# Ledger of designs, part 41: designed miniproteins, single chains, continued (2)

Each design is a single chain, and the fold is of that chain. pLDDT is the mean over its residues in the fold that is shown.

## One batch from the design tools (miniprotein)

Design m5490
Fold by ESMFold2-Fast:
Structure m5490 (fold): chain A 58 residues (1-58)
Amino acid sequence: MEERIEELRRRIEELRRRMQELARAHADAAGNLPAEVQAELARLGREIGELEEEIEAL
């Protein structure tokens, strides 16, 4: 159980890193993100939420 929780947390950390990288790479001077990038961030956020729910279900 502990090892599985650690694996899921590591995946969440990688996804959060990807989200920050995408936001940093695509934000304009006003902090706006392209619609495509916003959609990708929403998808990654949902994936993180699913992994967090999996951890809480254990």
Scores: mean pLDDT 81

Design m5491
Fold by ESMFold2-Fast:
Structure m5491 (fold): chain A 91 residues (1-91)
Amino acid sequence: MAERAREGAEAAGRAAAAGAGRGTAAGAAAAGVAAVGAATEAWLAGGEEGARRAAEAARRAARAGLAGGEEGRREAEEAGRRAAEAAEEAG
C-alpha cells in the first residue's frame, strides 16, 4: 500500500512539473489532478495522517504549477517527492 501511495505522489509531481512547462493554466490543471491522486493513494496507504501530508505537498505543487517556468517545475517535482516520502512513512 505504501508503495502505491508513493507511486501516486511521484506521478502527481511529474504531472505537475510537465504541466508547468506548458504554461500556468496547464500547470495548475495538472497539479490539481495530481493533488487528488496523491491524497487518495496516501489515504489508502497511511490513513488520515498520510492523506493530510500528501494533500499539503500536492497543494504546494499546485501553487508551483501556477507560477510556471523552470522554477515552478522544480518546486512541483520536489513537492511530489515529499508527498511520496510522507505516504511511505504513513503506511
Scores: mean pLDDT 60

Design m5492
Fold by ESMFold2-Fast:
Structure m5492 (fold): chain A 67 residues (1-67)
Amino acid sequence: MKEFPELIGMNVIDAGKKLVEMGENLPIQFIGIIDKTGEIPVNTIAAVPSQNPEDGSVTIGYVSKVV
């Protein structure tokens, strides 16, 4: 399993560009999460993206709204 801790705190669009820059040509899935703390800006990567070993996809959790 490959992880991308360097993407934490990045804007979701910039994180996608960074993955391409690093030579990662992987299927990417963006999942919106709710930040209940209100401390993480909207459209920011909130969880370490990791590669799914079953299909090679990378799931990126970003803050879609604050409650």
Scores: mean pLDDT 71

Design m5493
Fold by ESMFold2-Fast:
Structure m5493 (fold): chain A 66 residues (1-66)
Amino acid sequence: GKIEQEAARLYTATALLIVGGYLDGKISEEKFNEYVKKLREIDKISDPEEQLAAYRKLLDEVEKDI
């Protein structure tokens, strides 16, 4: 459904920014591990709307660090 497609899109975009930022030296190893932990915690959220909001918040946090 639409929520599942949006969650997959946000997850992919956020994961790519985290990996890209780390490989480009813009994100430290400590910060990379923190963001990966946050992604794993969000993946465990059972409410689709809360999960989407959490992915959007994390994406905004990662974008500010790059």
Scores: mean pLDDT 86

Design m5494
Fold by ESMFold2-Fast:
Structure m5494 (fold): chain A 76 residues (1-76)
Amino acid sequence: MEEIRRLLDALERFVEANPDLSKEDFIDILKTVLNYLKEKGYPKEAIDIFEKGIELVEAGKDPREVLREMRRLAEE
């Protein structure tokens, strides 16, 4: 889970550096990371965190709120 927390930290810094980032762009980024995690054989817990993140963005949540929720899940 430490590597997932580092990924979330990197995504949070990216979102903060790109305040004009669209919802669609953010979903594409999360899907790209999710596909990478699946290809590298990461545990189901890591996959579930990113799938939940995508669901929350699609439901209209702000990217920063979504990343905070994903981090909370990674700390359990």
Scores: mean pLDDT 83

Design m5495
Fold by ESMFold2-Fast:
Structure m5495 (fold): chain A 88 residues (1-88)
Amino acid sequence: MIYVDAARYYLNQGKYDEAIKYAELAIKENPTGEAYYVLGQAYLKQGKYEEAAKWFKKAIDLGFTRAKPLLAEAYEKMGKTEEAEKVK
């Protein structure tokens, strides 16, 4: 839980490598949809759209549906318009 808060803090500061580090620590301790969502957001901000989509899918699989719009955004950034429309 505390690692997710740290990951979100670094994400908001634009420190995406630190956000990834703490999100991965959160997942290692307790894999939650929110932790995968924060990890996906950090990759999205770094332009790593395939990694972002991968982690947003895991967040959604765990019931964190707030990841759906960002999964669609990651697909759009990759030029995968059909996949983006299916998520919306």
Scores: mean pLDDT 85

Design m5496
Fold by ESMFold2-Fast:
Structure m5496 (fold): chain A 73 residues (1-73)
Amino acid sequence: MVFEKLSKEYKKEENREEDPEVLKIAIDEGEKLGAKGVAESLKELAKEYEKEGKKELAEVLRKIAEELEEKLK
């Protein structure tokens, strides 16, 4: 699954600093919405977290959404 690969890539690069809630959100949305729906939801979540000042979390969500859209071409 696309989420499995993205989770592994982020774990491999930042094995201690990844937020488990971020990964849970991405996986849960993927299971319910399908890949395109997830990409759109993650972009919306990224904007909300950016408004809250959680810029690092917003950036991670944007990257996950971009990767999902890349894989759906």
Scores: mean pLDDT 65

Design m5497
Fold by ESMFold2-Fast:
Structure m5497 (fold): chain A 70 residues (1-70)
Amino acid sequence: MDAVIRRTAAERGLDPELFLKLVRAKQLILDPANAHLSLAEIAYRVGFPSLRTAERAFRAHFGVSMSELR
């Protein structure tokens, strides 16, 4: 699993840790059990220093913001 994530991140010019955080954030946003969590709380839970940093990385990778998926 880790090796596959590293390969995909490298092909897209992304840091592997950043890519893993983005994938985890997406899963948390799409899970209805987490609807009570703010996007800032999700960003901090997956290890981003701020919601702004997470939103920029998320938009760059997925083409949509975290708020657009909610």
Scores: mean pLDDT 71

Design m5498
Fold by ESMFold2-Fast:
Structure m5498 (fold): chain A 60 residues (1-60)
Amino acid sequence: MVGLYRAVKDVKTSHPAFLSFKKGDLIEVLKEVNSDLVLAKNLATGEVGYVGKSSLEKIP
């Protein structure tokens, strides 16, 4: 799952380990953590955190 993705929905979280993003944001997946989570960077904000896989769409 490493690579460039696009957020399919808005997510706002107060948890420091999780990434907040807006629908349409470019998300770089750095590492797959488990079946539900990846470690990723929001390229719009520069923030790094965990993201649910269901929130991401692969860019071709």
Scores: mean pLDDT 80

Design m5499
Fold by ESMFold2-Fast:
Structure m5499 (fold): chain A 80 residues (1-80)
Amino acid sequence: SVEERIARAEKLIEEKKDELTPEQYRVANELLDLARQYHAEGRDDVARLAIDVVEQLLKGEVSLEQARTFVEQLRADLAA
């Protein structure tokens, strides 16, 4: 479920906190908060995408700038 994925991502962020820069930690939590917001609105497909980007950021598979761009895109979508 999306809630189980959010809980696992939250745990993974905290477990990796000492390995992350303050900016990576902030962006990971911003994406996690967006996943929660999209899930609350019933938009689980978008919530899952936000969780995927958290996981990719923590693995070094996406850059910090790519993750920030995605945060801004999701915020713009919610504001529309």
Scores: mean pLDDT 88

Design m5500
Fold by ESMFold2-Fast:
Structure m5500 (fold): chain A 66 residues (1-66)
Amino acid sequence: STRELLRELAAERGLTLTDEAAELLVSAVGDNRVAQRIALAELRRLLGDRTTVTAADVRRVLSPPA
């Protein structure tokens, strides 16, 4: 499934997606491989040394600055 693929791609980057984070990413990027790679790269940058991606982290990456 797309959710499992996103979790595997995140794991390759040292990231663990919570259930809510994975659900939001599936909703936002779906099967778009370019969007998946960009979002995961931005999450890796946003988290620094953290490994667990929360729904809040995903929303921050997907939202333009206010």
Scores: mean pLDDT 80

Design m5501
Fold by ESMFold2-Fast:
Structure m5501 (fold): chain A 90 residues (1-90)
Amino acid sequence: DPAQRVLDELEAEFAPTVEAGREAIENGDVEKVQEQLTLLGAMAAAFEVAGRLDLAREAERARDELAREWARKNGKLEEIEEMLAKREAE
């Protein structure tokens, strides 16, 4: 099943994506932080469409936690919340 294989690959990429995001925050790499947040959002959407609500919730939680960590480090909480709201509206 091609769909199941894609889901398995996304699940395998979940932890590395979170780790890459945390490393990007530590390094102040804004572009990479945004890339990882976008990937986590895409993973959550893909899992939800596939009926994997448990994985969708985990991806959403990881995305939100990463966004809050970035916001706290840079005093940019409002800016990050606006970006996340815009992304979710797309």
Scores: mean pLDDT 77

Design m5502
Fold by ESMFold2-Fast:
Structure m5502 (fold): chain A 56 residues (1-56)
Amino acid sequence: AAKRARALALATRLALEDPTLTAEEVARILQKLFGLPREEALRIAEEGIALARALL
């Protein structure tokens, strides 16, 4: 749903702004802002980082 798409967009943006961010750090931000479970937040964080790396 829209919430997941927004979380992925934020994860990708965070990784583009700071390529040194770990998936765990991005996942913590997603958990706080979107109320996502840790496992789901971590998966979205990993996807966002991968997308950011593909754009660089």
Scores: mean pLDDT 83

Design m5503
Fold by ESMFold2-Fast:
Structure m5503 (fold): chain A 74 residues (1-74)
Amino acid sequence: MLSEEELLERIAEALLEAGRLLHDPSASVEELQAQLDRLRELRATVERERPDDTLLIATLDETIEVLERRIAEL
């Protein structure tokens, strides 16, 4: 399993990349889907490892929903 430090670093990187892609009108469906898959994996890990971190889970869920909606519109 990832260390807590490694997990938090990966989450921060994934959220920043998701934000970048969502503000990039040139972002491909492939790039958006890859980032969505990454966030889903991280969300599952957070739910297992840090289930009491409701704010982090909510943040991941919100970002996942926005990415899913963006992909559905393409």
Scores: mean pLDDT 83

Design m5504
Fold by ESMFold2-Fast:
Structure m5504 (fold): chain A 65 residues (1-65)
Amino acid sequence: SAEDLRKRAEELVKKFKEAIEKNMPVEEIQKLSRELARAIAELRKVDPEYAEKLVDEVTEIMKKK
């Protein structure tokens, strides 16, 4: 299940990055942000090191705005 949690979180990071780059509506970005936060929280319970790596990736995406 840790593998599934990693894949889910990675997929959501990718979608979040694409949404920011495409200047999608704020409502869609907020929805993706909430889904990503939940996925990261679940991943952190089983793989905190990988969860922190993904948080760093999200931080970099936000800086590139």
Scores: mean pLDDT 82

Design m5505
Fold by ESMFold2-Fast:
Structure m5505 (fold): chain A 80 residues (1-80)
Amino acid sequence: SEAQKEAIELLEDQAKQIERYASTRYDKETFERIKKLIEEFKKKMVEEIKKSKASLDELKTQLGVGMQELADRIAAVEAE
């Protein structure tokens, strides 16, 4: 659906922003761990979006929750 396409595009844009930020902030080892978390998160979210019959607004809300979970996981890597 168009809603799924727009949600995936938003996900891709947000993921690129986080990756660019991480590439300038973290050392190489920490960045590689974060990059892997971003990639796994993107894969999971794309699969969930494709299975969803939700509206674009509902998908945006779901993406926001997922982005917060990703931020928490990145913070956990930083704390190691």
Scores: mean pLDDT 80

Design m5506
Fold by ESMFold2-Fast:
Structure m5506 (fold): chain A 64 residues (1-64)
Amino acid sequence: MKEYVERAVEEAERAADEIPEYAKRLRGGAAAALTAMHLNPELGLEMARELERLVEEVRREAER
């Protein structure tokens, strides 16, 4: 689980560097997922999944 959340955070940070118009939202989501993981692992996992969806949506928007 921790590795999964960390990978989602890494990918979101990478996307934030590549797509600066969404950087604040992506980095905010990454920080929230990492914080949630330390408080409640199940919530952290859910937030990491939402972060992955956000990265996919942002990358799709950037391709338009």
Scores: mean pLDDT 81

Design m5507
Fold by ESMFold2-Fast:
Structure m5507 (fold): chain A 47 residues (1-47)
Amino acid sequence: SSGDRLVGGIVGTLTTTAITSDLADPEVGEKVRENRDKYVKLLEELS
């Protein structure tokens, strides 16, 4: 579905951001990962 494509793209972007954040600040990377899971769930509910 169109929602699945959008969610996949966002998850990919958030994963890259988390990796980059971990290199600079592991605490921020951890929070980004937690927020990613919440955003994915929210997007699925909006589908």
Scores: mean pLDDT 68

Design m5508
Fold by ESMFold2-Fast:
Order: structure tokens, then sequence, then C-alpha cells
Structure m5508 (fold): chain A 99 residues (1-99)
């Protein structure tokens, strides 16, 4: 519904993890399906700050697109991402919301 392109750019390119996390959260509130692929990229990015990955998981759950289910399950199987208990909780809640 809203123009999501600037938020997607912030999510992908900002050096500030808090700005990236806020962009993910706003994309989740907007609910535009075009945010799904960028949010999956952020979720599975092992180099991203944990707050960004957690915000991406919550945003994917809020958007509610079934395309996100398999990437969310991939995060649970990832040996690095699954060490973050807050991320694991956010991912499980997102899967439950979509299913």
Amino acid sequence: SAKVAPLIETLRTSENPLERARAAEELGKIGDKEAVEPLIEALLDRSADTIVRQAAARALGKIGRKEAIEPLKEALKDPELSKDKDLVAAVKEAIKKIE
C-alpha cells in the first residue's frame, strides 16, 4: 500500500543496525508483499546485527505470506542463527502466525 522502496533500501544498506531494525518493523506494519524477499535476506544474513534479524522475523510473521515459512524454518536449522534464543523465539512465533 505505501511506498516501500526507501525502507527496503535502508534495510539493505544502512550501517546503523537500529535504523535497519526500524525499517524492517515499518515494512511489517505496512504489510506489502514486496518486502518479503528483502526481509528474508535480512533474516538469513549471518553478518547482520541480531536486532535486525529479530525484527525481520517479526515483520515476516506480521506480513503473513506463506513464502516466508521455509526461510523461517531454514533460520531454525542454521547453526549460527539458532544460537540466538531471541531470534529462535521470534522465528517460531512468526511461523505460528503464518501457518
Scores: mean pLDDT 88

Design m5509
Fold by ESMFold2-Fast:
Structure m5509 (fold): chain A 58 residues (1-58)
Amino acid sequence: NEVQRAVAEELYKLVKEEEDGEKVAEKARKLFQEAGLNDEQALEVTNEVFAKLEKELA
């Protein structure tokens, strides 16, 4: 979970810094691959980041 947490923080930062959604998705995939996350772990990280972003959009 330490790896998943680090990836979630990196992804969140990436989304905030990169305004191009397509580039964010591409870099996110690389981040997941480099961290060795499985589909389930990648989904958990994505949901965590999405929840934080949704709070900011409110």
Scores: mean pLDDT 76

Design m5510
Fold by ESMFold2-Fast:
Structure m5510 (fold): chain A 65 residues (1-65)
Amino acid sequence: DEHLKKGEEYFNQGKFDEAIKEYEKAIEEDPKNAKAWEKLGELYEVIGKTEEAKKYYEKAKEIKP
């Protein structure tokens, strides 16, 4: 997924707002993309928003085998 890759690139650059937008686009294109949900969780955890991170991890877990 192009948006997922772009989100990861922004995340690695510390551009968290842009990374969030790209991950959200990846999810909008495929709501069952567990990896995009996990990446949002990881991002929110890194920036200290643990409650939002838990929410995204829960969504990813529901999708995973």
Scores: mean pLDDT 82

Design m5511
Fold by ESMFold2-Fast:
Structure m5511 (fold): chain A 61 residues (1-61)
Amino acid sequence: SEAAQRFAAQGNAAGAAAAHDLEAAGVDPETAERTARLVQQAVDAGNAEEASRLGREGLAA
């Protein structure tokens, strides 16, 4: 996906993985990118639990 590629190019591995997984699960690209950005922000803040929660809720939507 374009979003996953952009996150990966910026070194944002968590955001790249989240965007890829959400789009693979059929989540809308815009929603997947927004959720992936929140996941990356949580990881950057050192909040792995919040990152996992955001990714899981995104997949369930």
Scores: mean pLDDT 83

Design m5512
Fold by ESMFold2-Fast:
Structure m5512 (fold): chain A 83 residues (1-83)
Amino acid sequence: GEEEARRALEEARALLEKAQAALKAGKYEEALKLAQEALKAALRALEVAEGELLKEAIGLAIAAIGLIIEAGLKLGKKPPPAP
């Protein structure tokens, strides 16, 4: 329902903000974990969201995936992008 979708979206947004802050602070392991948790929350929102909330859930999932990739690169799991 809408309330479940809203709660999952709020959780995903909060986790994304924490992941971004951790990444900026150089806490790459923490940023990766928070981004993974944000993705899980966004995917849960995606299962129950409709209309505009569905668009928000998709956007948050994409943002979380981007942070997971960036944090993973910083941790040396992939070669860094060329300068």
Scores: mean pLDDT 81

Design m5513
Fold by ESMFold2-Fast:
Structure m5513 (fold): chain A 82 residues (1-82)
Amino acid sequence: LERAREAVRKAREALEKGDLEGAIEHVREAARALEEAGLTAAAAQVRALVRLAEEYLKQGREKSAELHIRAGVATAEAALAA
């Protein structure tokens, strides 16, 4: 799960810089790593949140996009803590 932890860390760094596109990319990598580790339900939830974030960002709804990115990070962190 080291790759998932690294991806979550990079996603948080991107969020602190206001880089929503970069944060989305890193949250996607976290979901992939969780799935490869057998945490399929958590990975699916993170991917769903990322898809919503991308759609909101495409619509110019940055606050909604950021909320969903942060929810994806929190979901991945919770899966890694269990």
Scores: mean pLDDT 87

Design m5514
Fold by ESMFold2-Fast:
Parts: C-alpha cells; structure tokens; sequence
Structure m5514 (fold): chain A 79 residues (1-79)
C-alpha cells in the first residue's frame, strides 16, 4: 500500500540522516546512532513486507532510543 511505502521511505530517510550524523559524532555516540539506523532499516523491511505489527513494534523501540539520544545528539554532534 502507499502508506507502507511511505513509512518505509521515511524510515530509510531517517536512517541515512543518522548515518550522516554518525560520521561527525564521537565514537561512542556514532556506534549508538548506527545501531538506531539499522533498526530503522529493519522497520523499512517490515513495512515493505506488509508486517505492520513488527514495523510498529520496531518503530516504538526506535522512537524511545532516539528520545534517549536526542540530548547527546544536540550537544555532541556538530552540524
């Protein structure tokens, strides 16, 4: 469906942005950002497979991790 395709594209776009941030982040934060990007890629795969239950569960995990990392991203990552 168009909704699943949109969800997959949004997840992949966010993964790419986190991978870009990881390039300029301190090594410890970069590792966490890359792990989160991988989770987002798994969300995209679940959405493309039509597995809404898995996609939503992974999205909840990714959202919680991103909120936890947001202060560090804001403080430690240059533009």
Amino acid sequence: SAELEAAARHALALAERLEELAKVAPPELAEKLLALAETLRRIAEAARAGDWERALALAAEASAELEALAPRIREEVPK
Scores: mean pLDDT 84

Design m5515
Fold by ESMFold2-Fast:
Structure m5515 (fold): chain A 75 residues (1-75)
Amino acid sequence: MDEEKFEAEVLTALALIYLALGKMDYEKGDYENAIESYEKAIRLLEEARRIYPSPEVDQLLAEAKKFLEEVKKKL
């Protein structure tokens, strides 16, 4: 379980970086790059949830999907 938890934590940390990049691109009006970053974050969080489910990952997934939906409306 330690290895799985650590892997999920690393994936979650990387997803947080992509969420931050997506927000920066969104603020700059770069909606295409924002979408790509949010999609990468979602994939990482889905993998983290598969390896080690947690409420924190579920919350981040919901937020990432909401941000992706909002940015798609700008295109």
Scores: mean pLDDT 86

Design m5516
Fold by ESMFold2-Fast:
Structure m5516 (fold): chain A 68 residues (1-68)
Amino acid sequence: LATAKSVAGGAREIVEKAFEKVLEDGDLSEEQKRLYEEGKSPAEILQFLADRGEGEEIRKFEEYAREL
């Protein structure tokens, strides 16, 4: 596991890949899909979920990212 600020770019790339995999597996919620279609980045969508306290949805993306 990486915990440094210097991996912020790598974390964003992993988030984007995890988001694409969630999309391919059909695990995106309708809300997440709508935000993506509105031009929100995967990182912005995850921040939106974090701000709303949607911990379970965030864990889903983190699990996909850990498998990459």
Scores: mean pLDDT 71

Design m5517
Fold by ESMFold2-Fast:
Structure m5517 (fold): chain A 62 residues (1-62)
Amino acid sequence: SRAKKLAEEGKEILDKATTAEEAAKGIGLVLDGIGEALDEALEALREGASREEAEKILKEGT
């Protein structure tokens, strides 16, 4: 999912970060991934998805 890709990209940047600026960039992408997962989970619930499906979407952003 898009949320998972953003979170994974952010974590990779954090793992390689040697400066505060690089670490901040990594954290920002992880937060973007979490936000995307929340939006996807809420939209799925509006479309009649189950609680279990919404929880799966949220886990992809973390």
Scores: mean pLDDT 79

Design m5518
Fold by ESMFold2-Fast:
Structure m5518 (fold): chain A 76 residues (1-76)
Amino acid sequence: SADLEVKEKEVEELRQLAMNIRKMGEENPEIKDLLTQMSELLEKRADKLEEEIRTVREGAQKAAQTMAALASALAA
């Protein structure tokens, strides 16, 4: 669904932002610890969204399989 694609894009954007912030920490050692913590929080948010996407996709796949089985039974 469009909502899942939006969430997948958000996961990619969060991981990209986390990577960029971590790189910024490498270039600014005095704030590296702070930027590392920010990067970890962004990755944690991405992990949660990714689990939500996985759960919804697994549910959709199971529903699709059930509908296909029902359609096959009705066609027989």
Scores: mean pLDDT 86

Design m5519
Fold by ESMFold2-Fast:
Structure m5519 (fold): chain A 102 residues (1-102)
Amino acid sequence: SQAVNQLLELLMKLYGVKSQRELAEKFGVSVATLRRLAARTVELFPADFSEDIENKIISPEHRAPLAALEALLTGRSLRTVAKDFGVSQATVSRAVARLRAA
């Protein structure tokens, strides 16, 4: 999927890695788990990440889905991830619940 590849490219740029394998290793997950959760994220939160990739910034509307994805990939607390992405813990919690249910 183009959207999945765009999301993974954005994450690789944000984390300063050159491959999906390095990104998966940084999160402590398998490449298969990384791709599966990324695919679910773009399915539940349809988004065009082209501008985010070009500018190396996260658009405000993409912050909650990306925070939820990072929480699921890293196991970091929802409070810490919410603070890092500049969103409320309640917003991240709802997005995580949607990703887990799907």
Scores: mean pLDDT 81

Design m5520
Fold by ESMFold2-Fast:
Structure m5520 (fold): chain A 70 residues (1-70)
Amino acid sequence: MSPEAIEAKNYGNELFKLGRYEEAIEAYTKAIELDPSFAKAYANRALAYSKLNREEEALKDALEAERLKA
């Protein structure tokens, strides 16, 4: 896993803690683009989508995170 993917995920986590859910989604999306197997980035993006009541996107990301853990 690239350091850049981890950095993007960590930046997303900081934004999430600040309640900046839309910006957190963008940061997690960058992490996923850098590493499409990054289960934790999908799981965290699912939580951010859920905070914004975007439940369809949240479910898709949660399922992808579980698929990648298997």
Scores: mean pLDDT 87

Design m5521
Fold by ESMFold2-Fast:
Structure m5521 (fold): chain A 65 residues (1-65)
Amino acid sequence: GPAERKRAAEGARAAGLAAGLGEEGAQVLYDGHFSDPEAGREAAGAALERGDRERAVALGRQGAE
């Protein structure tokens, strides 16, 4: 449900911050998990196109414990 998706999104944001992505990178992880998981995949693809490998890998590993 929505509360579960929000908790998963918050976990993804926390993991992104812990991984050193910064607030903007962590926010993309949050948005991808909470509002639209497919948008998170699109964001990862866009990051790869820009050569931002670290961001793409982090986005692809959304939901890591």
Scores: mean pLDDT 60

Design m5522
Fold by ESMFold2-Fast:
Structure m5522 (fold): chain A 85 residues (1-85)
Amino acid sequence: MVVKASKLGKNEVAVIRLEKEVEVTGDKIPDELREAILKYTNVNDGEKVIILEVGPNKYAIFSGEFDVSTIPSSFKNLGTFTVEA
């Protein structure tokens, strides 16, 4: 499921499902996930996002200002990333 927001606000989330498994390592978002974020969430180049894995090939994208302490520990927090176009 993809939910397009006009801008990711502090408490907003976009859920993205990819057709291919991606590896999120280090400080860089995989191209397929990065392109999906830019296309579907109206996140701009240079903005920070928090990425969680919530299921197989399924990712929840939050604003970098989101309070991750409210998120269930069952979700895998992949980290905070700068989105580059």
Scores: mean pLDDT 68

Design m5523
Fold by ESMFold2-Fast:
Structure m5523 (fold): chain A 68 residues (1-68)
Amino acid sequence: ATEEAIRRIEELTDKAVEAYKAGNLDEANKLVQELIDLTREAIAAHPEDRDALVAATVRGVKKILDAL
């Protein structure tokens, strides 16, 4: 459940980082949108795990920004 969502957040983060490094901005933007949507859905489904989901997302955003 939440662990699966965190894993998917990390997978989308890594794909977005690769897309940005490759200069594929359209794909990177799509992956970032999927990351945002997944995080929102996961928090709505598991509000008790909000802090863990937010932490995973913040780590992902930092990795993406470091790739820019």
Scores: mean pLDDT 84

Design m5524
Fold by ESMFold2-Fast:
Structure m5524 (fold): chain A 77 residues (1-77)
Amino acid sequence: SPLHEKLEEAARLIESDPEKARKLAEEVLEQAKAEGDLDTFQMALLALGEVTLVENPEADREEVVEEMRKRLEEAKA
């Protein structure tokens, strides 16, 4: 799947190029939301959460996870 290939690329770039990883994950989020693919949407949110933690190592992991979970719930409504 092209979306899963893009997510795989984003995952590879999280540590080396978090800016590009964020852009790729956001593109997947937009496409998954348009298609109603909540599974792919959730995977892209996980990638965004990891990018956020790499860019902000002092960030609270639990708060980042909670924010991503909230975004997933909003997408289901």
Scores: mean pLDDT 82

Design m5525
Fold by ESMFold2-Fast:
Structure m5525 (fold): chain A 63 residues (1-63)
Amino acid sequence: MKTILLVVASDREKALPVGLKLKEEKGYDEVRALPGVTREQAEEIAKKIEEYTGAKVTIVDID
């Protein structure tokens, strides 16, 4: 099963270093930065990804 990390932040540049570090430490298959997205919108995106791909999605908010 594929694992995906969604990193929610106000700024992509802030999100990317945190996401890449967590990918290396926790072994996520994919990391996506969601700049300017609310937590609620990120949860909706996560549900769609899980529904369409069967991946397990984890969300981290760093704002």
Scores: mean pLDDT 79

Design m5526
Fold by ESMFold2-Fast:
Parts: C-alpha cells; sequence; structure tokens
Structure m5526 (fold): chain A 103 residues (1-103)
C-alpha cells in the first residue's frame, strides 16, 4: 500500500512537472503521451512474452528506461533546460522503482 501510494505520488509530480516544462502546450504533451503509450504497450508485450521472472524484470526495466529517455528527448525538443530534464527524469526513475518495489 505504502510503496504503491509513493509510486502514484511521484508519477503525479512528474506529470505536473512535464506539463509545466512544456509551458501548457497541449499538442506537445499529447505527442509525448502517444510516444510513452506506444513504449508501454510494447513493454507489456515484451513482459508477456518473457519466459522467466528474470526476463520479465529485464523487460520492465528496459521499458522504464525507454519511457524516461523518450520523455527527456521530448522535453529537450520543447526547449526545457538540462536541469529541468534531469529533475523530471529523476522523478520518473523513482516512480518506476517504487512501482517495482510494490510488485
Amino acid sequence: AEALARAQALMAEANAAIREALGGDEEKYAELQRRVNAILAEGQRAVAAAPTPEAQAAAREATAAAVVDATAAGLREAGASDAKVAEIAALLREAFAAQAAAL
């Protein structure tokens, strides 16, 4: 319960920071959401196809890294500072770590 609540709080904080960094540009936010959703869908397929718990964990970690990288790239394209990108990337990594701890 505690780890899941922490993951949800960190993810909400990251999403708020992403919206702020994009300056309320709803088109850029929607485009980033489409890229992230595609990565998450591929990640879900990779986890489902993984033959072992170790392979499933590796697929989840690869998916989390891909989401962080795609978000960072989208923020840089939008003109966000390196410091802001690093802040949001750290929040996303903490959120994914908390989700993994809840599993």
Scores: mean pLDDT 84

Design m5527
Fold by ESMFold2-Fast:
Structure m5527 (fold): chain A 68 residues (1-68)
Amino acid sequence: SAKEELEKALEFLLSFPGVKAELVGDKEIRAVTTLSVEKMIGLVLRLIGDFPGLEVRLKGNEITVRAK
């Protein structure tokens, strides 16, 4: 389900030092990173590849993950 996919994406994000992430309701993850731009882009690409049912957006140091 979309909720289970979001919960797995949250666990993945929280496995990285320098990432703070939370589930907002049942449909959105909001994350803030202290990572370099290069590492942050790499993380976003991994999220897109590993969770194709989820929409990933990057703005500055903030990552938003939502069910499609």
Scores: mean pLDDT 83

